# Ledger of designs, part 32: designed miniproteins, single chains, continued (5)

Each design is a single chain, and the fold is of that chain. pLDDT is the mean over its residues in the fold that is shown.

## One batch from the design tools (miniprotein)

Design m17164
Fold by ESMFold2-Fast:
Parts: structure tokens; sequence; C-alpha cells
Structure m17164 (fold): chain A 111 residues (1-111)
């Protein structure tokens, strides 16, 4: 998801972002809200903002394997393969059964 999201429910993304930003304003230590914000920003192709949101989620909850995995995906989408590899390795260290992270890590190593 790297294009403008007008035809894909731009209003839904804007509403979701506003809701997660409101949750963060009420409790800036809400790691889940930061993680969810990262997901919706990534869906809009706002990769730099998504990375920042995932990094906040990880800083608050470093055991969130999905946050590490999704950070790796966004970094790979930006061509930051070395950083993506490290994120996938962290995701696998936390959840060794994450076969998707393992497959993506192998793809990154081929770059």
Amino acid sequence: IDEGEEARGKGDYEAAIAAYEAAIAADPTNAQAWYNLGQVLAAQGKYEEAIAAYEKAIALDPTNALAWYNLGQVLAAQGKYDEAEKAYQKALALDPNNVVAEANLEKIKEK
C-alpha cells in the first residue's frame, strides 16, 4: 500500500488515525494504540510515520513480536533491508513460530 488512498476509504483511515491519536493523547503509554496507529499509517503508504509509531509501540512494549514484524515489513517496503532484517530477527526471537517473519527474513537476505 504505497498509493494515495482516496478510492480505498480515505475517510475510514482518517477516522481511525484520529481515534488512535485521541487514545494516545489520553494515555501516551498505550503501546497497542501506537501499534494500531502504525498499521493504519502503513496501509496509507505513510511509511516514515508508520515506522515512528511502531518504534513508539516497541519502546513501550519490546515483547510485541507483531510490532517488530510489521516494522520489518515497512522498512523492507522502503528498501531499508538491513534494518528490516534486524526487525524480523527480533520478531523471530520473540515468536520462533512466526513462519511468515522467517520467510520474509530469507527474502531480505537475498537482497
Scores: mean pLDDT 80

Design m17165
Fold by ESMFold2-Fast:
Structure m17165 (fold): chain A 89 residues (1-89)
Amino acid sequence: MMDELVEAIERGASREEIEKILKEIAEKFGEEAAEGARHFIELHEQVERGLSPLEKARLEAERGRLDVMRQLLDIARASPALRAEIEAV
């Protein structure tokens, strides 16, 4: 699900197609899942604007979902700065 949404955003899918994916997530998995999917859209918009890796990781840590936080913890093992930001959230 999240992988499908991320891939759609990365390939430049239309806003209409992205909204369709969000609606399907909300209907099958509930509003909390759809909220997490909207979070990923925001993160990808920031990446497209050319944010530094640190700024991207900060946004992910501050708003994170369980799956995103788990991935960031793995990245933080290689970066003390990212680890500090994740622990602060």
Scores: mean pLDDT 60

Design m17166
Fold by ESMFold2-Fast:
Structure m17166 (fold): chain A 99 residues (1-99)
Amino acid sequence: MREAFEESARRELEAVPALVEEARETVAELREAARAGDKERARRIAATRLTGLMMVALAIRVTASRVEGELRERLEEAARELERLVEEGQRIIDEALAA
């Protein structure tokens, strides 16, 4: 039934600002580890936090597939934002490990 999925979608959207902030903090910490030449710290952050954020983005896309209209659009936008931040973090780790 649509109402149950819409309630789940609204709860996920309420969590999005905190998730985006966590993703930004993760990217900032990766950038700092890269600047310090701390490859071990960079690898640890990527293996735990970037992987977790990617799984969250996938979960949001699954929820978006079960709703329509504005709720879907907002969830898809949230997933794109998280995916973009994860890709930025992955680029930072790849560059740091290549150095």
Scores: mean pLDDT 85

Design m17167
Fold by ESMFold2-Fast:
Structure m17167 (fold): chain A 65 residues (1-65)
Amino acid sequence: MREEMYEKLKEVAEELNKEGIKASVRVVDGRVEVTIDTSKLTDEQIEEAEARVREAAIAAGMAEP
């Protein structure tokens, strides 16, 4: 189950990287952790990136809306 979340979030992070948004995913203590470099992003880009990550987590059944 957490592996499924990791796989979905990793795919989203890879798509964000292709769009010029620096994102990484790792597993720490059985938790899936997503890091997005927001230093060069607008508030709108940050919100969009966070929404995409959140939707992937919800689709994996690991987060509530």
Scores: mean pLDDT 72

Design m17168
Fold by ESMFold2-Fast:
Structure m17168 (fold): chain A 58 residues (1-58)
Amino acid sequence: MEEELKRFADEAIRTAPDALRLAVRIQRGDYSEALERMKKAGLSDEEIEEFKKVVEEI
């Protein structure tokens, strides 16, 4: 499961359009909403934090 989470995070980063959509929500303060979506997709809290950092860097 955690291995799939890592792959999922990498895939999300590769799909720039999807990453941008999530970044917008995170920037708006919709961290809870983004968290729910990522958790539902199989991401862990750690992966969510990494993703937030990546999208902010973008």
Scores: mean pLDDT 62

Design m17169
Fold by ESMFold2-Fast:
Structure m17169 (fold): chain A 63 residues (1-63)
Amino acid sequence: MVEEELAPKLLEGARLQGVPEEVAEEIVEKAFEEMRKRGDFSPMKIYQIFSELVEQYFKDHAP
């Protein structure tokens, strides 16, 4: 349920930041995978991990 609510919002946020849709989907999936590993489903923690993954994408794809 939390994933169904947050996934569309995170996906839109990534697209607004210039992340391609396919990569945005991968980032959202990885964020939820990390939350499962940690056993913590706090929305703030999901946003933190998502933000870190988006930053990593831009570091890897910087000019």
Scores: mean pLDDT 74

Design m17170
Fold by ESMFold2-Fast:
Structure m17170 (fold): chain A 104 residues (1-104)
Amino acid sequence: ALEEAKEALERAKKALEEAKKAKTGEEALEAARRALEAAEKALDLAKKTGDEEVAKAALEAAKKALEAAMVAMKLSGDDKELLLEAIGLALRAIGLEFEAEQLL
């Protein structure tokens, strides 16, 4: 569980780096989706284990997912559909942060 949560956090970190290197809103949005999926997996592990270290990894992964979504929002400003999707990812990431903090 902890090793899997750390792997999920590393995936979220890599996805954030991909979002920061993206040249288009679509590329950044795709990276942000990968970061969110990794954060969701880390939170699921935290809920199943009740382990504080797993919850800390889930919280950090959620923060990376939010940062990736914000990068996608910035690059998607001129595309309303991409911007709305990026806002949706940001709201989901905020929800994951809240849930992870409740486990600490």
Scores: mean pLDDT 88

Design m17171
Fold by ESMFold2-Fast:
Structure m17171 (fold): chain A 60 residues (1-60)
Amino acid sequence: MEKVLRAVGLTLRGIAAELEGDYETAIEYYREAKRIAEELGDEEMVKLLEKKIEEVEKKK
């Protein structure tokens, strides 16, 4: 299966965790998705995930 699908799935799980107020779980999903995006060379996705991690960390 494509790594892209894995990264997208993890990002969606992170968003779901944010909606539930589980910021620690959201950060873990975003970190894993970012790692995969870095392997794929998707700079835009990496920047998006970095921003989301920073925003969620401020809410903790």
Scores: mean pLDDT 81

Design m17172
Fold by ESMFold2-Fast:
Structure m17172 (fold): chain A 100 residues (1-100)
Amino acid sequence: MSPIEKLNEIIKVAEEALEKIRRGEMTLEDAQEYAKKIIKLSGEASDLLEDPELRRELGIRTIAFVINFTTAVAMGDRETAIETLEKLIEFYKEELERLK
């Protein structure tokens, strides 16, 4: 599997989470499950990247996004949770552009 395929899978998972939270169906348990999936896929994508700086950036940004997302869900801050997922999706789309 290529890094491009892994990044596309992360985007898909984040878009599914975004739809669920917009419907008001997101539980903290669901948010934690989505966070675990995103972290795992990010790690797998990172392992396929040759640039060590890009690997570190991807890992750090992913952890920050998932912490902010799960914290917002835990606090009932739906607006912040939605904005965090949208920023995460944007970040991974930009990384896809860099990889082509």
Scores: mean pLDDT 84

Design m17173
Fold by ESMFold2-Fast:
Structure m17173 (fold): chain A 55 residues (1-55)
Amino acid sequence: SSSARQKLLKLIGEILRLIGEEIDLELKGTLTEEKRKEIEERIAKLMEEMNSLQI
């Protein structure tokens, strides 16, 4: 139970960090299409990992 919870929290933390990075780059006007796609693909992969975990 502790291991599964730790993995879930790490995934959530990484997703939130990536969202924060995208927002920061957008606000600075430095977000490129390639970087946006990279971040969104990374978030999608992490969400798939999260969905594969039993709660």
Scores: mean pLDDT 83

Design m17175
Fold by ESMFold2-Fast:
Order: sequence, then C-alpha cells, then structure tokens
Structure m17175 (fold): chain A 67 residues (1-67)
Amino acid sequence: NEEAIKAAEEALKRAEEALIRGDVEAARQHVAEAKKYVAQITDPEAKAKLEKAVANAERAVEALERA
C-alpha cells in the first residue's frame, strides 16, 4: 500500500541522515522502523526495492558500528 511505502521511504531517509551524522543508534532505530513498514507492503515490486534499500542501510550501520 502507498502509506506503508511512504513510511518506509521516510524511515530510510532518516536512517541515511543518521548515518551521515555518525549516529549509529539512531540509524539502527530508523532501519528497524523501515523494516516494520516494508513488512506491510503488499506491492511485490515496491517491497523488493525497499527490502534492498533496507539491506544496504543495515550494511552501512554495521560498517559504521565497526569503525
């Protein structure tokens, strides 16, 4: 649904902003929030694209946490 897609995109944007600031905890929280919204998406194409974005954000959080 469009509402879940927009919510996931907004959460991912906030995660990206947190990563730019070096705020690992905020980035992790926003990624977790995005994952919850992605789980609610019924459009398979939108879901696949946002699942990939979440996976990329998770890798970025892990890299920053280890730095």
Scores: mean pLDDT 84

Design m17176
Fold by ESMFold2-Fast:
Structure m17176 (fold): chain A 75 residues (1-75)
Amino acid sequence: SSLVEALAKVMVESVKELERELGRVPTSYKTQLAEAFSQLVSRYRAGEVTPEQAIAELEKQARKLDEEVRRELER
């Protein structure tokens, strides 16, 4: 579906941006972002979120995880 494609794009672009800036992406970042993706697809299929809400929540989770990774680097 177009939503799954949009969510996959957010996930891929978030990983690429972090890799571009830090030279690597922690496995924990990829795992947690993939879990959020899976949960949002499930919630969308259950009628709990709109496509726009699902995309916004995944982007929010990606930003939160980015901040956590940068904080762990103490920079």
Scores: mean pLDDT 82

Design m17177
Fold by ESMFold2-Fast:
Structure m17177 (fold): chain A 58 residues (1-58)
Amino acid sequence: MSEEERKRFLEGVEKALEEYKDDKEAAILILQNGLREAEEAGDEETVEWLRKQIEKLK
C-alpha cells in the first residue's frame, strides 16, 4: 500500500472498531477482513498490526 492508502485503510478500520467496540465477534470479523486485504497488498507492517489487534480481542 502507499502511505496515503494505508492511512485511509487504518482510519476505516479504527472507525469500524469504534462502531463495534461492544461486539467482539463483529470486531474480529472486521480485523480478519482487513488482514486479508493487507496480506493481498503485501503490507507486512499492517498485517502484523492487525494480527496483534485480533490477539488482543481474545
Scores: mean pLDDT 76

Design m17178
Fold by ESMFold2-Fast:
Structure m17178 (fold): chain A 67 residues (1-67)
Amino acid sequence: MKVYIEIGRGDDFEKVKEEAKKLIEEGNEVTLVTGQSGGELGILPKAQQLAKELGVPLETYLVSGTG
């Protein structure tokens, strides 16, 4: 099954990694999803590294303050 895991600021990356790895081991297609935090040091670099370590795709969405 195709599974999307959303990662936000304040999430425990080690727990996310463990959950994603378990889903992959169970035969699911896992994709990580995170918002583009502003142009400084944000969640995106950590999410990119985690996706690389797990060997899964990372999708980002634009955060445009519309709700």
Scores: mean pLDDT 71

Design m17179
Fold by ESMFold2-Fast:
Structure m17179 (fold): chain A 73 residues (1-73)
Amino acid sequence: MEETQKQIEELLKKAKEALEKGDKEKAIEYLEKAAELALSEVDKVAEELGLDPEEVRKKLEEHVEGLKKKIKA
């Protein structure tokens, strides 16, 4: 899991760098990749805690969609 966390951090860093360059499309692409990895991590944690993975995934996806809209604006 530490390896996956590092990958997410690297992708978020690349997304931030793309935003600083004004490359909104690239920033969104990196954010989506980071979100995909985070969702797989969340599914495993939710399963361990006895939570519904689908419910947790929906909430995280809504948050990511909100961030993408802010980047596009």
Scores: mean pLDDT 76

Design m17180
Fold by ESMFold2-Fast:
Structure m17180 (fold): chain A 82 residues (1-82)
Amino acid sequence: SKEEVLELTKLEMRALGVKTEIELVLKNPETPEEEREEVIKEAEETLKEIEELIERNKDDKKSVEHLKKLKKELEKLIEELK
C-alpha cells in the first residue's frame, strides 16, 4: 500500500541520516562525548524501528531482505563508534 511504502521510505531516510551523523563523528575525533552518545542512541532507536518493521512485514520477503541489509549496515557503523 502507499502507506507501507511511505513508512519504509521514512525509515530509510532516517537510517541514512543516522549513518551520515555516525560518519561525521568518526571523521571528527574532537566530537564531544555527549554528542557521540546521542548519535549512538539515535542509531540504536533506528535499529529497533527496523527490527519492528521486519516483524510487521515478515510476509514480504523482498522488503524483509532490504530491511535486514539496512540493519546489518547500521549495526556495523554502531560497532565502529564503540
Scores: mean pLDDT 82

Design m17181
Fold by ESMFold2-Fast:
Structure m17181 (fold): chain A 67 residues (1-67)
Amino acid sequence: MDLSSEEGRARVEIEALHIAGAVYAALKDYEKAIEYYERAAELARRAGDEESARLFEEKVEELRKKL
């Protein structure tokens, strides 16, 4: 993977945010999980990764139903 490019940097950041969201969701801290998934979706959209952005937005909607 080309981590030196802007796209590579964005992918690493998106993955870190995704992991954080997944960890908080597993801990049933839905408020924090939503926060991290929303940030991941925003960064994914900015990077042109519409598929990942959609997946993160769907996770946010599902988690909001648990609040």
Scores: mean pLDDT 80

Design m17182
Fold by ESMFold2-Fast:
Structure m17182 (fold): chain A 76 residues (1-76)
Amino acid sequence: AEEALRLAEEGGLIALTVADNEEAAKLAGQAAKALRQGDYETAIKLLEEAAKLSEDERAKRLFREAAKIARQLHEE
């Protein structure tokens, strides 16, 4: 859970600062909140949407990796 949260927050910072993408950053923040609450289904949807909105390859990869970890946690 901690690793997925960290990746989502890092991706959001890159989206906000480097890519100037406030919508992707907002979705990443909402996903981080969902991860903290154990709502992995919502977190996965939000992270995948953030990745789709991101043009920055690093941010996109971070969001997709966070979603992958969230999916693994949801299946446990």
Scores: mean pLDDT 77

Design m17183
Fold by ESMFold2-Fast:
Structure m17183 (fold): chain A 56 residues (1-56)
Amino acid sequence: MEKLRRALESAEKASEVNRTQALVALHELQKLLEQETDPELQERIRKLIERIKARL
């Protein structure tokens, strides 16, 4: 949980990703969302997915 929270915080602060990295990240985040049971982390993952989609 703490490792995931730190990874989400780091990703939220990231200003730049290339298109290929963004697509890989979307795939991984969607899988994490399916497995996550914490509503706070689910919402953070959804927001990251939308942010990455907006940049594509």
Scores: mean pLDDT 71

Design m17184
Fold by ESMFold2-Fast:
Structure m17184 (fold): chain A 92 residues (1-92)
Amino acid sequence: SMAEEEELKNRAIELYEKLLKELGLASEEEIKELVEEAKKLPSPEELLEYMHRKLWAKFFGIDVSTLYKNSHSPEEFVELALEWAKKHKIVD
């Protein structure tokens, strides 16, 4: 349903903000800008593509595209990206 999609999108954005803060590679102002742009996206699919593109461009290119291809939702993508970052000792 539309309500379930919006709830999933909002949760994905919250996890995305958490991931960006934990990576410590972007300023608080830049993180706010990225989060506000994410909130403007109308669909989970567009949100997933945006998150992948911005995470890839700003932080890491190597495994992020593989995580993106294996993700079925923006929430799953952020969870997989956070797990990848912890595994590679980027965040504790």
Scores: mean pLDDT 71

Design m17185
Fold by ESMFold2-Fast:
Structure m17185 (fold): chain A 84 residues (1-84)
Amino acid sequence: SAAAQAELDAMGQQAAEAWGRDRDEGMRLTAKAATRQGDLVGEEQMDQGLQGLSDLDPAARAGAEEARKEHDEEKKLKEALAAA
């Protein structure tokens, strides 16, 4: 959707800007954006992607973990709204 694409574009821009300031921040935001893309486009195996990213470096692992936590929180919110 246009909203999903706008979200991914914004995350990509933030990651690119971070690379100019701090390598670890750039890596964290890049990993977070890649993990979020898998969620938004319905790609299976988000957990496998997170496992693969853990081999890159600690900042990439942190970014992937942040995206996964946000995905779990969003899923909980959607389930709560469906139950209401």
Scores: mean pLDDT 70

Design m17186
Fold by ESMFold2-Fast:
Structure m17186 (fold): chain A 62 residues (1-62)
Amino acid sequence: MKTYKIVVDGKEFTATVDGTKIEVKPAEPASEEEINAARLKALGLLQEEIEKLLKELAEKLA
């Protein structure tokens, strides 16, 4: 599981990735647009982390 803290329009969101499911919980009332933006940011961070891990593994083995 991965958990990310994301800020959209000054509002804090907690995004939790569990398998194929992404849950986004706002710390304060938020619009659907803000929740969707936080979800997209969480997906982007997960993708960047996977890419970084693959690169680090290749570099450490070289």
Scores: mean pLDDT 77

Design m17187
Fold by ESMFold2-Fast:
Structure m17187 (fold): chain A 69 residues (1-69)
Amino acid sequence: PVFFSAEELEARLRALLREAFAALGRTASEAELAADLAAQVEALLRALGFSEEELEEARRLLERQLALL
């Protein structure tokens, strides 16, 4: 079982995006901010021992959320 459900991961990503956008959105481009967030989330999930399959699913969810911007 994955530690984070898809719903929990989405909620965390939304919260982090709001914080990052409010704090750094005016000092960095949206593309750079989105890429930095994606890389940090992938690194965190990998460090927590998630499998490549789980990481790929998480990455697809993250890419979809970022594409909505």
Scores: mean pLDDT 63

Design m17188
Fold by ESMFold2-Fast:
Structure m17188 (fold): chain A 101 residues (1-101)
Amino acid sequence: AAAARGERLGRFFRIVRELVEKMNKAKTNDEAIKAFREALERLEQELGARVLRYKITEKDDGTIEIEVELEFPDGTRVRMRITIKDGKVERLEIEVEGPAP
């Protein structure tokens, strides 16, 4: 259980790293959002992640905030918040909650 969870989290963080690289290369907010959607499809297909919720918010200054909550098959939950400003990832926040004991 612990080893399988570690492997899935490792793959999750690799997909997130690749997503951040794509977002930093994006020329527009729409291109960055497209990269995010493609990453969600990869998480579902490769890791069996279930999207519990996601929200994309555009702020008055053009800053984009993306929030997503995922559940993996072992009951591990992940909450991720991505802030994009001026075509760059300014902030990445990830919270990981394991299955209840």
Scores: mean pLDDT 80

Design m17189
Fold by ESMFold2-Fast:
Structure m17189 (fold): chain A 80 residues (1-80)
Amino acid sequence: MKVTPEERELARDIARKLLKALLEYFAEVTGLSVEDLINLTPEVRERVRAALERFASPAGVEDFLRDIENIIKEIEEEKK
């Protein structure tokens, strides 16, 4: 079974809304602002890693941080 292009676009829109909610959630969990998370400096990245390492393996944390970086880039492109 293959998803239609229209279903993919709907899934992307849902994903974008979830990404915004996820960033707000991480801001609360890490004690950082959403703006700090968007800039994702090395110091912010280390703080996010430390928080997530309590709940996930090191490999899982690295994969998650890469997902966040990709999400941030997509949000930045949409705001431009």
Scores: mean pLDDT 64

Design m17190
Fold by ESMFold2-Fast:
Structure m17190 (fold): chain A 76 residues (1-76)
Amino acid sequence: EEERRERIKQLVDDIVEALKTMAEALYKRELERAKEKGDENLIKQVEEDYQRMLETIEKDKEKLLETAEESFERIR
């Protein structure tokens, strides 16, 4: 049971790492575009969107772990 939980946690961590890498790539691309335009409001929006994206990924990680644990609790 514990080994299975550890494997699930590792898989979730791998997924979260991939999502964060994708979010960072998108952030860098959009930030570069905003800087090219010289639009400080757009730069701020891109930074806020990136922070919100990271917060969403962390919340999704917590929910994924909780859902996985709940699924194992239901296996009576």
Scores: mean pLDDT 78

Design m17191
Fold by ESMFold2-Fast:
Structure m17191 (fold): chain A 98 residues (1-98)
Amino acid sequence: SAKELVIKAAELVLEAAKLMLQNAETKEEIIRAIGLILRSIGLILDAERAKNDEELKKIAQEVIKLAQDIVKTSKNPEAIKLAQKAIELAQKALKELS
């Protein structure tokens, strides 16, 4: 349950990053979006491989941090919406792991 929420949250961050790449207009925006894609893939893999609640809590916190950065810096409304949903799911996972 909590693991599935963390994986889904990381997948939503990946979807947001892909939208940011599709709508990137500058070299800096392209580099940033690619970085977010790679970090999101890493978090999905880490969540799938998490062996205990402590590892999963740390991954959920990293998903929240990454999604918050998207909300603060993205100009894409759909990417922001996906990132906000990712924060919600990751926070729900943290409550289940408490």
Scores: mean pLDDT 90

Design m17192
Fold by ESMFold2-Fast:
Structure m17192 (fold): chain A 64 residues (1-64)
Amino acid sequence: SVEEKLAEIDKEIERINKEMDTLEQKLVDAINAGDEETAKKYAEKIKELFQKRLDLLNEKVDLS
């Protein structure tokens, strides 16, 4: 059902939001430490999660 799909999408978005919060803190810590390689790694992960969240939000809008 549409309701089941929307609930699954909402759970995945919540999971992504929590992971992004953790990665954003790690990114800030890496920047403050001058660790450019680690900062780049976390920035790339955040970018991938941002795109995944955007795709899920678009899917949610299309289902609504």
Scores: mean pLDDT 88

Design m17193
Fold by ESMFold2-Fast:
Structure m17193 (fold): chain A 116 residues (1-116)
Amino acid sequence: MIRVTESGGGTVAEGGSVTLTGKIEGDFESVGVVSWLRQRPGRPPEGVASITKEGKTFYGEEVKGRATISVDKEKKTAYLHLSDLKPEDTAVYYPLAFSEKDNSLAMGEGTLLTVV
């Protein structure tokens, strides 16, 4: 069973940058995809970024060129770096890890990013 714990949210100035961190615990070798979702106030959840076990990356249209997703295999930690922050980036951000072994998703509890 996999668990994900996030950190790195808070209040950041417009035009600034932030790195959100998702620690992956349990059977890390079973993880095929790591993703970040976000939910903006009054909007449905949307995909921000994903990285596969092979290192392929995918980004949501609104963050392309401003977001970088990476995984440190030794630390078993996923990172989402966001630059050139806009008020529209204000959202609760959720790290997800997909287990290929049990075909299941582990999701963090969410971290609030507020851009002012």
Scores: mean pLDDT 85

Design m17194
Fold by ESMFold2-Fast:
Formats: structure tokens, sequence, C-alpha cells
Structure m17194 (fold): chain A 80 residues (1-80)
């Protein structure tokens, strides 16, 4: 169901945002964070494929958050 998929996607996005916060605080190395974040992004994109077309509008907020995470990952890579 889309509800179950969206809940899983939200948890992944929240995990990614927590990882980014830890990097900003110096609690995680950028290299370790990039590795984990790329895995989460890949999994999140796979989950998006499972969302029913009629429910895509419900995923827009999560899609934008995933894009923000991707941007932050690319910025972290540029600082390495």
Amino acid sequence: SSEEVLEKLEKLVEEAEKILEKVKRGELSPEEAIKKLEEIIKEGLELLKEVAPEDISRAIGLILRILGIQIDVELLKRKL
C-alpha cells in the first residue's frame, strides 16, 4: 500500500537528515556520512517507484526532502 511505502520513505528521509545533522556537529566523518546517505537515497528512490500514481502528490514533500539530501551530499563531496 502507498501508506506503508510513504511511512518507510519518511523514516529513511528522517534518518538521512539526522546523519547530516551529526556531520554538521562533527559527530560523523563526511566520508562515512556520504556512504550512508547514498545508500539511503538509493533505497528512497526505489520506494518512490512503489508509490501508486494517484498517490504521487502525497509524496511531493518527501521528494523535495530527498532532493535536499542529494544536494547536501554533493556539497559534502566538494569539501573532501
Scores: mean pLDDT 86

Design m17195
Fold by ESMFold2-Fast:
Structure m17195 (fold): chain A 76 residues (1-76)
Amino acid sequence: MSEKQRKVLQKVLQAMKEGRILSEEEVRELGRELGLSEEEIENLVYAVRQLKEAAEKYGMDKVVEIVSTSLDIELD
């Protein structure tokens, strides 16, 4: 995963920690602002879709804890 992809995912996880799920369009806009390729953006959109499904099944707090720890992403 690229450093720029990690920055987008960090923002996604931070929003989830705050009880909000970023839309696919918000994720695409963040990726474009950071200069990610279209392929990298679509991979992140797919990952966010999977995170949303996991949050519905396991709860948002648990998903944020597991994913941020596994990917070594620091949240505020």
Scores: mean pLDDT 81

Design m17196
Fold by ESMFold2-Fast:
Structure m17196 (fold): chain A 75 residues (1-75)
Amino acid sequence: SKLSNGTLEFINNFTAEDGTSFKGKSPEEIVKHFGNKEKLLKEVKKWVRENWAPDAPEEVLEEEAEKIVDEIFGA
């Protein structure tokens, strides 16, 4: 598996704005839903802030979110 524990936690716990859950789904389902990295990155940054690091600097949140997005699109 090329997915980190952080990316797996995101996939299992994230719910998209339209109510879609990806728990137990492949990264390809998320790629299909969002279509591009920029759209997914916005949602991942929001999820990371709300669930892991509410007080982290923007650059730290962006770095962690980019890792998750790159793993999902790279899988």
Scores: mean pLDDT 78

Design m17197
Fold by ESMFold2-Fast:
Structure m17197 (fold): chain A 59 residues (1-59)
Amino acid sequence: MDELSDQAAVPGEEAAAFAAMSPEEQAKRLKERLVKLGVPEKEAEEIAKKLADRWAADR
């Protein structure tokens, strides 16, 4: 550990915020995360919608 200023991704906090969001907002956030990972926007949108729909169905 040689850097003081580091961005620690907190999975627990992100998961809690995710659960508090609307299904539409969850889909939008998933799409943005996929695009950040290098997935094409069109494909990311399709994947995000499928995941959000599956989550809503499991609800």
Scores: mean pLDDT 67

Design m17198
Fold by ESMFold2-Fast:
Structure m17198 (fold): chain A 80 residues (1-80)
Amino acid sequence: SIEEAVARAEPVREFLQSLRDVYDELPEEAQRAAEEAERALAGVHVYSRDTRLPEERRRELTERYAERAVEAARKLQSLL
């Protein structure tokens, strides 16, 4: 569901915020993973709220971007 996808993305946002003060000290690969996670979170935010989309497509896009955000966060964590 959209609500479940948004809930899965919330820990990713918190994780990125926890790295804010050390971002410039991260390896380049980690910075790229963080950027991918931020782009995916933007997608979750946009699509979960886009009432112009049919309900089913909104769910599909929100879930896809939530999964991408979680995957990017896992990659980021593995590089730390």
Scores: mean pLDDT 86

Design m17199
Fold by ESMFold2-Fast:
Structure m17199 (fold): chain A 84 residues (1-84)
Amino acid sequence: MLSEEEVEALREALETLKKDIEELEKKVETEELSEEEIEEYIKGLERGIEELKKLLPLAPEELQPEIEELIERLKKLIEKLKKL
C-alpha cells in the first residue's frame, strides 16, 4: 500500500487527470482533430488506463472508486475518438 505522502500525491494527480480528461472531452466535441492527433491521444489514453489499473490495487479503498470511474471515462473517450 502507498505511504500517506504518496496517497496525498495520488489525490492531486487524480484531480489533475480529471481536468485533463474534461479538457480533451471538450476538444473532441468542439475541435476538428487530425488523424495523427486522434492516434496520439488514443495511445496516451490507453497507457493511462494501464497505469491506473496497476495503481488500483495499491490505492486506499477510499480512492479505488474514483480510479475505477476515471478508467471508465478514459475508455469512453477512446471509443469516442475511434468513431471520429
Scores: mean pLDDT 80

